# Designed miniproteins, single chains, continued (2): the designs that were tried, part 30

Each design is a single chain, and the fold is of that chain. pLDDT is the mean over its residues in the fold that is shown.

## One batch from the design tools (miniprotein)

Design m5006
Fold by ESMFold2-Fast:
Structure m5006 (fold): chain A 70 residues (1-70)
Amino acid sequence: LAERYLELGNMAFAQGDYQTAAAYYEQAIKLSPPGSPLRSQALSNLSTVYRKLGDFDKAQQYQQEAQRQA
């Protein structure tokens, strides 16, 4: 379920495992319907992950997509 992947992503992020967090957030996005609050949350969290990884272009892209999904 998308909610479980979001939770797993949050746990990985808290541990500093940004690559694993990104993978889980991507699964949450794939399993959540467009326009859902869960999808926008996962996209926002993925944006934060890319910021932590130094990929500011991807961070901005995912943040903008999160705003469009809200």
Scores: mean pLDDT 84

Design m5007
Fold by ESMFold2-Fast:
Structure m5007 (fold): chain A 65 residues (1-65)
Amino acid sequence: EEFKITLEDGKVEKAELVEKINDYEYILKSKDTGKLYLAVKTDDPNIYGAQSLETGEAGTGVKVK
């Protein structure tokens, strides 16, 4: 599955799913930077809360495929 992550600074990164922790929490890896993000499912099936595992920087993940 493919995602776009939009960070609070407005930077957009392409990401791929690398691990499903459970049905609510996923690990994504940026294709642009290699950084890992925790993605948390929201009530919108295409929208995820995202947080950098290295910096704690927040963002929004959108499922593309």
Scores: mean pLDDT 81

Design m5008
Fold by ESMFold2-Fast:
Structure m5008 (fold): chain A 86 residues (1-86)
Amino acid sequence: DRRAELERALERALRLPSLEDRLAALLRIAGTFFGEGPPLSPETQQALLETAERVTGEGGRRDVELLLRALRGDPEARERLEARLA
């Protein structure tokens, strides 16, 4: 059931209206379900990507990939996410 809770939390995070809210939600999910703060391990990143793909398909996986890149300070990923939210 923790898997179903993670899936629901991530689906909600990907529907939040702002980039900052989505980043904060992703970090909260990593802390709650994986016990990690930034920087996130490759294993946690992979689990989040796979969960997003299951819940929202390729679009969700792509959104999480961009959020993870933005958390690492990638300005291109941040700009692409902001464009999708505008």
Scores: mean pLDDT 84

Design m5009
Fold by ESMFold2-Fast:
Structure m5009 (fold): chain A 85 residues (1-85)
Amino acid sequence: PKVEVDPEALELQRRLIETQRATEEEVARMEELLEAGKAFVELAVAMAVAYGDLERARELAERYADPERLARILADLDAIKAALA
């Protein structure tokens, strides 16, 4: 018989690790899309919006978006922010 840890502490740790891992994988995926080219910036912004991170979506757009599309992307983000208020 092995020593068993607290089941509720184990479950909490497992959920925290799963959440952190999912977040890290999504951030890495967004960075890869941005490095692949400006054409994929809208996908990275959309993923940030899907996860409820409008601040991150705006930062991604401002740093990496094609200048001709930046104004539209920012307007879309402002509209989403207003709808969530």
Scores: mean pLDDT 71

Design m5010
Fold by ESMFold2-Fast:
Structure m5010 (fold): chain A 73 residues (1-73)
Amino acid sequence: MEERRKKLEEEAERVRAQGDAEAFSIRTTYEGLAKKNTPEQQKELIAQGEAETSRVRAEADERVNKLLEEAKK
C-alpha cells in the first residue's frame, strides 16, 4: 500500500505543478500583453488573467484534493 500512496501523492504534486505552471503561463502572457497597452487596458487584461488563473487553480485544487483523499486509504 505504500507504493500506491506514493504514486497518488506524486500524481497530486504533478497536478499541482502543472496547474501552477499553467496559471503562471496565463498570468505572464496577460502581463506581457498589458505592458504593450494603455493603463486602462492593462488593468482589464490583468483582471482577465487573474480570473483565468483562479479558475485553473481551482480545477487543480479539486483534482489534488481527490488524489490526496485516495492516498489516505
Scores: mean pLDDT 80

Design m5011
Fold by ESMFold2-Fast:
Structure m5011 (fold): chain A 83 residues (1-83)
Amino acid sequence: ILKQLQETLEKAKELIKQGDEAFKNGDYKKAYQYYEEAADLLQGFLNHSNFVTKVGLPLDVQQKLLELVEEAKKKAAEAKEKI
């Protein structure tokens, strides 16, 4: 589960970075797509972990995931507004 968490976090951060680059270049549609993918990936991991594990993720890890979800969703909304 720790390896899956690390892979999910790294992939989500990578998607957010790609969204930031697209946004900076004025490609708001592409930025929106990257941010939505990051948010969906992180939310999917949270839903799966809460449902199927006997021991939940540590609170600090859950907080980190939620912060990234909020960041990605906020950035997606900003990109969508500019389309």
Scores: mean pLDDT 76

Design m5012
Fold by ESMFold2-Fast:
Structure m5012 (fold): chain A 73 residues (1-73)
Amino acid sequence: MDEDFKKLLENIKKLAEEGRYDIALLGASMLLVAAKSQGREDLAEKLERIITALSEGNVDEAIKLADEMIKEL
């Protein structure tokens, strides 16, 4: 379970690093729906922060948050 979230989050981080922000946002939004459907409030809260950072153009913060989350999984 956490390994699957980690892999998807690593892909989202890579997309953001490559400047593919729209795809990274879509991926993070889909992961947020999955986290909420599974009752993973801890993951949902962090994903909402990543989505907010990406939508505001704060890419460095989004990458930092994703890296922190990956390390916790």
Scores: mean pLDDT 81

Design m5013
Fold by ESMFold2-Fast:
Structure m5013 (fold): chain A 74 residues (1-74)
Amino acid sequence: MKVAHLSGPLSEQLPLAEELVRSGEADMVIVYPTDQPDTEILVFKNERGVVLAAPIADVEPVERVDVLTGERIL
């Protein structure tokens, strides 16, 4: 499994992370938003093939993801 780590403003890094997961260049991306330094965002593809982003501290790997991503973080 290929995991990428991105650091920078959430508004810049989140679209890049979603594209890396969508294109298959990464299986999973962890974003470290410099504008939200206490937050880590996990970007991955769910079992339905949908690219999702959710705070890693709040995510059970197979639970709560759909509820946390009901609206875009951005």
Scores: mean pLDDT 68

Design m5014
Fold by ESMFold2-Fast:
Structure m5014 (fold): chain A 76 residues (1-76)
Amino acid sequence: SDALFKKEVAAGKSLIKDNKEKGEKMNDKETIEKSEKLLKELEEAEKNKDFKEVIFVVSEITLLNMNLWVKEKIEK
């Protein structure tokens, strides 16, 4: 549905923003670059109204977020 599509895109954008902010705080260029790439992929999927691609990209964003959470806890 249109509501689910918009909610998923919004969730993905929120997670990308969090990932990029964490990358900036850690001076992790790779994390910043991956976050920017995923944002572009999410924006293209949104523009094309490709729900399947949105779900796939959001899954990749979520995996990156989980990896950053683990990395932050191991370093502290």
Scores: mean pLDDT 81

Design m5015
Fold by ESMFold2-Fast:
Structure m5015 (fold): chain A 82 residues (1-82)
Amino acid sequence: MSKEELKSQIKELLEKLEKELSKEEIRELVKKFLEDNQDFISNNPELTELALEIVRLLGEDLSAEELKKKVKEIFEKMLESL
């Protein structure tokens, strides 16, 4: 996977997260993104740290809006790192 493909996928994910989603829908979208991009993320230490922070957030008892906000902030940091 190229940096451009990963950037495109993150932007698409951010657009999907702007929709009214349940907490479970947010978790499923984010988990699938991380699973689909695991190899690329694991080869970049900065992206690995951000991905681990996302995984931790998915395990927290947050509202859908709080989870969405925090997850979006981390994905925006990933875009800045690329």
Scores: mean pLDDT 82

Design m5016
Fold by ESMFold2-Fast:
Structure m5016 (fold): chain A 100 residues (1-100)
Amino acid sequence: PILSVEEIKEKFKEATGLKEPAEIKSKEHALALDELLVRLLEKGLVEVDAEKRILKAKSEYAKKLLGVEEASIEEAIEIMVENLKERFGEETVEFWASQL
């Protein structure tokens, strides 16, 4: 099941306790937010400090994937956009994002 951009934003907000949703610039950023939620946050590999709007890598896998131990939510989204493009190629990521 493919979620819309607004559904992804709301689900991430609910999972993290953020007061305001994550800022999304494009459908690729929404896809990256869904990857952060499903592959990292829901698996306990990262933690979010909702008050500070900071994502913390809790596992060696997450530290390697993000290249940082701590980042703002919006910085983590940008890192995941680049990670998806490096792993799958830009055209594939654009195609997947177009399905949102």
Scores: mean pLDDT 84

Design m5017
Fold by ESMFold2-Fast:
Structure m5017 (fold): chain A 68 residues (1-68)
Amino acid sequence: SVAELEAEARRLIAEAERLVREGRADEAQKLLDKVNDLGVLLATLGAIETAEALGREVARVREQLSKL
């Protein structure tokens, strides 16, 4: 379901943030890539607003990653 995909994406974002704090850049990037894939799937299913919100959170975490 859309809700399950959103929950998984949010779980992956939280884990990516932990990996960023640990300096594990490559692993964080892999999780953010998975979130992007889920965002594309959500948009295809018509959950555009959810996909956009997830994209903004990915951009925020990527900004943190770029400062490592």
Scores: mean pLDDT 88

Design m5018
Fold by ESMFold2-Fast:
Structure m5018 (fold): chain A 82 residues (1-82)
Amino acid sequence: SLLVEALEKAIKAAERAIKENPQTGADAAIFYLEKARRLAKDPELQETLDKAIELVRSAKDNYKELFEKAKELLQEARDKVK
């Protein structure tokens, strides 16, 4: 599924932001989150993705904690589409 692939890539990008580089990870996560948001038809999944996008975008001052929260939301979203 293209949706599952986009969610998995967004999760990996969030993990990269936490562990390696917040800017590169954030840009990649936003790219895959927006792709997943376009593929998502379930309203609950759309809301979860919108929250994850907002968290990644607002991560400037507390980036590690916000990326960890975004990753958790994306893992929940992935599990719901299995």
Scores: mean pLDDT 79

Design m5019
Fold by ESMFold2-Fast:
Structure m5019 (fold): chain A 87 residues (1-87)
Amino acid sequence: SPIDEFLKRLDELKKKHPELASLIDEVKEMVLSNKSELTPEELEKILELVEKFIERVEAAKTPEERSEALLSFYQELSKLLQEAKAK
C-alpha cells in the first residue's frame, strides 16, 4: 500500500540519519493519525519535506540555522496536513 511504502522509505531515512530518528518517528505518528485524509501524492510531498529538512540540517553551520530549519519543517508539515483535511 502507499502508506506501507511511505513508512519503509522513512525507515530507510532513519538508517541513514539516526540522529534524526525521533523526528522521523514523530512524522510517522502524525501521518498515521491522519492516514484517512492523506493521498499518495500528499505522502510523497511529506517525504520531500523530510528530505529537504535533512539537507537544510546538513548544510546548517550554526544551532540557530538548525532551529530555523526545524521550525520551517513543522510549519510546512502542519500546513500540508491542514490542506489535506480541508478537501
Scores: mean pLDDT 84

Design m5020
Fold by ESMFold2-Fast:
Structure m5020 (fold): chain A 61 residues (1-61)
Amino acid sequence: SMDDRIRELVRQILEEARRLQDAIDAGDWDTATRHSQRLGDLLLELQREAPDYVLPEIDIG
C-alpha cells in the first residue's frame, strides 16, 4: 500500500540520517557526502509519493 511505501521511505531516511551523523562525527567526509546524496534522493522520492505531506519543499539541484 502507499502507507507501507511511505513508512519504508521514512525508515530509510532515518537510517541514512544516522549514518550521515556517524560519518560526520568520525570526520569521514567522503562517506558523509555519499549518505547526504542518498538522503536527498530518498527525500525527493518521499516528495513524489506524498506531495501533500507537511514537509518543506527541498530544492535538490
Scores: mean pLDDT 79

Design m5021
Fold by ESMFold2-Fast:
Structure m5021 (fold): chain A 60 residues (1-60)
Amino acid sequence: LQEKVKKIIKEINEKYRDELSKEIEPYLAQGEDVAINKALEFIKKKLNVSDEELEALKPG
């Protein structure tokens, strides 16, 4: 699971960092938690990650 999570983070940083930043920018004004939830939604959509992998991406 952690290895898959690291791969997801790497792919986002390499291929989708700018797109993700643009997607979540409007939500940063609403709060960090709102922005995080929108970021996770974006990651799930772009990388077709499982709910288990998505949950592991949440800040602990």
Scores: mean pLDDT 74

Design m5022
Fold by ESMFold2-Fast:
Structure m5022 (fold): chain A 92 residues (1-92)
Amino acid sequence: AKVKVTVYRGDEVVYEEVVEVAAGETKEIELDLPAGDYRIVLEVLEGEAKVKIYDENGNLLGEAVLREGESAVYGVSLSEPSKLTVKITDTS
């Protein structure tokens, strides 16, 4: 699968990457973000993927199973600088 990960702070793109995940594999992205309000957009460009977002303590913030052309959007508010983990698993 190919998944586009975009992180917005207001109207500004602060992070953007296209992640390629092999069949049945999981890739992990660490997002090191300052305090603020963010919108994380996950869009499947090719194939099918399960996406999960975790906070720095390992709490699940959101998950979705997405087909090609589908997207998920998650709002995250950080009171202090934090590391978020995005896990992308190919389900194609």
Scores: mean pLDDT 83

Design m5023
Fold by ESMFold2-Fast:
Structure m5023 (fold): chain A 55 residues (1-55)
Amino acid sequence: IIEKVNSISEEKRQKAALTILKNGLDVSNRKIAEEAGVSVKDAKIIREFLKNEIL
């Protein structure tokens, strides 16, 4: 997961993280993808990374 997250730009990761912070970890991967400008697959990777960091 960490290696795949590193392939996503820092700016997009920050936008995705902000979307999750505003809406909670239960926010849909589609909404994360739309707001961060990433694919749904990348949004899922970012979400799983944050779950592993925050628990």
Scores: mean pLDDT 72

Design m5024
Fold by ESMFold2-Fast:
Structure m5024 (fold): chain A 82 residues (1-82)
Amino acid sequence: MEEEKRRELLSVLEALADLARRRGLLELAERLEEIRERLEAGEISLEEAAEELREVLDELGERGMPEESIESYRQTIDEILE
């Protein structure tokens, strides 16, 4: 169900925003919250939100998040989208 996938992606966005905040990456946390708000409001599609989230994951990797963790999150997003 699309609504179930949307809720799963929203949970991933929340978890990553909290992680970014704990790492002091406040700018990335704000970007993740913005994506979450737009997805929750129905302003963007699941696919659009996932693409923006992948861009933030790339930036998190550049800022020191382990590549193994980045790959794990990319796989989770792909599984949500099927």
Scores: mean pLDDT 82

Design m5025
Fold by ESMFold2-Fast:
Structure m5025 (fold): chain A 72 residues (1-72)
Amino acid sequence: MVDEAIEKTVRDLVERYGVPEAQARAAAETAIGENVPFLTADGTTRKLTAEEVYERILKAADQGVADARARR
């Protein structure tokens, strides 16, 4: 279910990456809850599965944590 995927993503972002809960929840709700299409490498768009969104969020969170620490 979408809500279970959101809660799992929020928990992992907070516990594993130290992302503030508000930011983690906003990211998970936007990416998973809104089910928005994204551009693929060849310029097409498609909706992501919850698993694909989860993986993309974790990859982005890793980069985001590095950027946030560089900013303070």
Scores: mean pLDDT 62

Design m5026
Fold by ESMFold2-Fast:
Structure m5026 (fold): chain A 61 residues (1-61)
Amino acid sequence: SKIEVGKANGIYYATVEYKGKKVTVPAPTEEEAVELARLVAEKGEEGRREATIRSALLLNL
């Protein structure tokens, strides 16, 4: 699946399409953001939940 990466204020945002919806995952590095977006693409809703938790931990949120 296609993953698009952006950056704002030192945070990387990886966006992937899942079931016609765009899901964006923030992370402190481009590599981590892409890995989390791949998790969403691979595991769907379960991957989205896991990616959200991991993103929060990586960003200390």
Scores: mean pLDDT 83

Design m5027
Fold by ESMFold2-Fast:
Structure m5027 (fold): chain A 85 residues (1-85)
Amino acid sequence: DSAIDEINEAQEELGDAVSNKDIDAAIDAGKKLAKALSKLGDKDAAAEAENAAKELVTAVKNKDIDAALDAAGKIHDAVSKALDS
């Protein structure tokens, strides 16, 4: 329950950060997602989310909207895989 709530809140924070191009908020949200996925015991999903969060930070820093959306989609895919397990 707690981990799923953390995932939902962190995804919301990530969406807001990407929309506002807030690099610090995007980093924090990505870390929260990776941590919450790790609490579920899905190491592969947690690693995928952490790598995608790193890509998102780089994309936001470069103001590359296409790369940022791709990275956000990878985070969403990792979360979906973890929740389907």
Scores: mean pLDDT 75

Design m5028
Fold by ESMFold2-Fast:
Structure m5028 (fold): chain A 92 residues (1-92)
Amino acid sequence: MKEIIEKAKKRVLEEAEKAAKELEEEGREEEAELVRRAMERLEKVSDEEIEKMAEEVKRNAPYPLSEEEAFERAVEGLFRRIGLEIEREAAA
């Protein structure tokens, strides 16, 4: 399980890094900073929290998911949630 979580985190973080660089190239530095803050927060998420989200993803899926697919979707969902939390903090 730990290797699946690490792989899912790495994939999401690599995609986020690419997105942040594209935003920086477009002069959208504030938006890029929010993405980088979300990346830092995702790295600190516990394996237990990710496992819990993966179980929810499996239960809510209309068809059976592989372990890899469930964890990948769980990490992507957590990253989206973290992004919204950071946007709320920036607006406060």
Scores: mean pLDDT 82

Design m5029
Fold by ESMFold2-Fast:
Structure m5029 (fold): chain A 76 residues (1-76)
Amino acid sequence: SSSQRDQSRQLLDLGIQYFQNQDYQTAIQYFSRSLSLDPDNIGSLRGLSSAYSLLGDLDSSQRYLDRYRDLLNRRR
């Protein structure tokens, strides 16, 4: 629904704020909640990939990057 997408966007914005403050663990929590409401939220997938990379969790970073790229490629 549009309400769930609006909530997903708000959670993405919060995740970005924590990410910019270098609170990567809290950013991951907000990006994950955003993605649970809208699985197609490309911004949250990028945020998760970037935050996991900065924490040194390269396996999680790669999984979210692959999901991000998959969503982009479906729009051929």
Scores: mean pLDDT 88

Design m5030
Fold by ESMFold2-Fast:
Structure m5030 (fold): chain A 64 residues (1-64)
Amino acid sequence: LSPEERVALKALGDVILDNNGVLTEEGAEQAINRAVERAKELGLDPEKARTAAQRIVDAAMADQ
């Protein structure tokens, strides 16, 4: 996994835990935003982090 993909996975996991194990539409948006912000803090590509987070969110929501 790329560093951006790892950041995206962590952001999604953190948001799911914050929402009692449920991925909501609002939570999905928060996960993407957290991944982008964390990527900026680490000097990574924020757009790659956004794309990775969106793909992970889409996959998780499709399996509901």
Scores: mean pLDDT 80

Design m5031
Fold by ESMFold2-Fast:
Structure m5031 (fold): chain A 84 residues (1-84)
Amino acid sequence: MSKEEALKRIEEATEVALTTDDVEKQLEAIDELVEIALENEDNKEVLEKVLEGLMEILKHTDNKEVLLRAIGAILRVIGLLFDL
């Protein structure tokens, strides 16, 4: 996908995760953010934007499963960003 398209998808997935009361949709949005990161692993700006979205989800979630999924996703994206 284009960088512009990836950044738009990140914004949309992050907004879904922050505004929905449905835990399944929150988990799906986190998984979508990870997929965008994997599809754009060589694009540092896209990876940084995914990380920002995941950190915002982490900051605002009251659900333990969503929290753990977001932590796992953050660690994976950090691995991609720093070639770990």
Scores: mean pLDDT 85

Design m5032
Fold by ESMFold2-Fast:
Structure m5032 (fold): chain A 67 residues (1-67)
Amino acid sequence: MTGVNTFTTTTRTTVMNYRNRGRNGTNTFVRNTYINIGNNVINTGTTYRNGYRGNMRRHRMNNRRYR
């Protein structure tokens, strides 16, 4: 009906390397996200993740080491 969503949308997410800082319990992960809309390429920005010494989300990455 309405002439909306005429363009094709594609989302790309890139995971960057982790960044260490001083202590061996402080890790920071950087994730980049890009959005492609038809003929346009837009950079949404960067997402930062603290891999702290908190030992809470070990099921996501440390789980691979268990088995």
Scores: mean pLDDT 43

Design m5033
Fold by ESMFold2-Fast:
Structure m5033 (fold): chain A 81 residues (1-81)
Amino acid sequence: MARGTIYLFRAPDPDGDLYIALAMFVDPETGKVIFIAESARTAEEARARALEALERYLRERYGLGPVRITRETETRIDFEA
């Protein structure tokens, strides 16, 4: 099983709102931290893109199942797969 966190934050951008979702987890094979970053014009879209990218990566790299959210706040999502 993989466990990790997605951080959600707003970045300054001259063309309007930019939201970044940064997923982090420890690679179970190497012990190194893996980062997956997605961005969008809304927090909801950034969140959705990061979850989709994370689920694809975990499935393709490790054969892990769907991501389950264990805790969620406005700026942080804790997950397992």
Scores: mean pLDDT 83

Design m5034
Fold by ESMFold2-Fast:
Structure m5034 (fold): chain A 68 residues (1-68)
Amino acid sequence: SRLAELEAELRRLIEELRELARRQPDRAKHIERTIAGAEAVLATRDEVLLRAAIHEMRELIRELREEE
């Protein structure tokens, strides 16, 4: 289902952010807060909130990768 696909994508992005937090300790607190917010969204199972969280996570990952 679309919901299951969005949940899987958000979980994948959370794991990518955890890897980036290990590589960028100066950003770890901000990344951890973002992950906590995304995990809260996962618990809602709301498709609109899941899509919004995915967009936010992708933007943060892009910004962090540009610093590497």
Scores: mean pLDDT 87

Design m5035
Fold by ESMFold2-Fast:
Structure m5035 (fold): chain A 85 residues (1-85)
Amino acid sequence: TLEEMNRRLAELDRAATAAITAMLNGSLAAAQQAAQQLIDQARRFAEWARSLPDREASERGVLGAQTAIGAAQAALAAVTAAANA
């Protein structure tokens, strides 16, 4: 259901926020590992969402996963730039 999708998206958003916070407060190596873990989690979430028969729930899930991937990549780029400055 859409309600279940919204709950799972909130969980993904909480995981993304925690991972990004850890990335910004850790070493570059820790940030790279955290980014990869979040991207892998979001990719699995997107694959699950695409398997759903409800097109609206599927599209919301895929968009949420793409947002999390983008946030992880942006945070990693910022940490990498700071480390190389």
Scores: mean pLDDT 85

Design m5036
Fold by ESMFold2-Fast:
Structure m5036 (fold): chain A 79 residues (1-79)
Amino acid sequence: MPKTTASKSSAKTGEEVLVTATGDSKASKFVVVQGDTVRVIPADGNEARVTFTEAGTYSVAAVSEDSQASEAVTVTVTA
């Protein structure tokens, strides 16, 4: 089962956050959730670079090639 880590737990609008999946399964994608908004980002290896354009609280989880979802990590974005 993958684990998701973020390079930062807090970021500013327009700042890049590196998200990394670890574990035995290779990540296929990351899912970024804020309220009703869901964004899917393809993994580049076990990593993705995520830029947040709007302030808010985001949850990020990795999904493996075996369709196993990790626990979500929270990134708080300020203007």
Scores: mean pLDDT 78

Design m5037
Fold by ESMFold2-Fast:
Structure m5037 (fold): chain A 75 residues (1-75)
Amino acid sequence: APSLEEILAKLEAFQARIAEAVHAGDLAGALAVVDDAIAWAKEVLSQSSGDTKRLIEQVIASLERLRAALEARLA
């Protein structure tokens, strides 16, 4: 399983990519990055336990809400 430091670094990288796409007005690109982030987070969740599992579950919930908001703007 990845370390907490590795998980946080990867989350920071995804957040930076999402912010870059949104600031560029590329909502479809932002949605694609969010989908990649959710897929990665679900893989990490399968390897996680305790507090790390709870943190990743909350991250996935937040990403799913962002995904829905981006889809609504693209429709």
Scores: mean pLDDT 85

Design m5038
Fold by ESMFold2-Fast:
Structure m5038 (fold): chain A 99 residues (1-99)
Amino acid sequence: MAAEREREELERLREGIEKNVELLLKAAKAGEGERELIEEAIKNSSSIPKELLEALVKYIKGETTLEELLEVAKRAAANPDLPAASPEEVKEYLEEIKK
């Protein structure tokens, strides 16, 4: 396989990670007047595998590296049948990020 194609796929995964991290951080810092940001983050995050969401939360907290997070994202992309996080679990992770 061409190294260029592999780098392009990794770049797309990285962009997806950055967008999800930003959304989770914005939602975690949202005040009571910004319920829409929290609801959007819950809706978006409940569509991704729970394993990936857990890795995103750990990365935000500084408990894992971007390299490890990318490996989780690669596994999630290769197996779309992985169990997704529930809206309730997403809400719990947002509270964890806020702490």
Scores: mean pLDDT 75

Design m5039
Fold by ESMFold2-Fast:
Structure m5039 (fold): chain A 78 residues (1-78)
Amino acid sequence: SASDLRLAKLRALEFLLKHREEIESLPVGGVLEAKVGDTTVTIKRLDEKTFELVVELGDAKLVLVGSLDELIEKLATG
């Protein structure tokens, strides 16, 4: 639902902000995964500047690709 997607985005944003230093330290191909309540957040470093973020809550799934700052902006403004 739309409310699940909004909640998933908020939880993912909080996760990225809280774990920013750990995420920036990931090697290429490195993955950090967390469960925030019933939301699963997975972030993977694709290259030196690019990450893939996968956020899942119930039937809501969001996949974003970009720099860490771009991902934070997309979650905060969407």
Scores: mean pLDDT 85

Design m5040
Fold by ESMFold2-Fast:
Structure m5040 (fold): chain A 64 residues (1-64)
Amino acid sequence: MVEEATERLVAAGVPRRLAEEAAEGVVSGKVSPEEAATFLAQVGAPASRETALRVLTEIAEAAK
């Protein structure tokens, strides 16, 4: 789950280290997709906030 989620975020342009943190937070339910997307935008991830939010939302839905 987390590993597959991380690869999806990396494919969307998120650096692997940040992708791992975001994927783990969203999969565990500790962080919402919106919170994770905002965090990635604030730390300057190359992926657009809209693209990151879409991928993170798909990850959260798959984790149910």
Scores: mean pLDDT 78

Design m5041
Fold by ESMFold2-Fast:
Structure m5041 (fold): chain A 72 residues (1-72)
Amino acid sequence: SRKEETLRLLEEAARRAREELLAAGVSEERAEEVQRILEEGLERIRRMAEEGASAEEIVEAAQETAARAAAA
């Protein structure tokens, strides 16, 4: 389903973001902060999905999480 595909893509994106930050030489402190934001966002999104949130609501939550991570 679109919801399941979206969750899978978000999980993969979060893993890649961590690897890319470390490979780019970003500080461990900032990398940890970004990882924390992404992990908290993904847990919230999973709960939303379990509660019946639409794929659109999941995408909006993911965009918010990405914006917070970018601002860290």
Scores: mean pLDDT 78

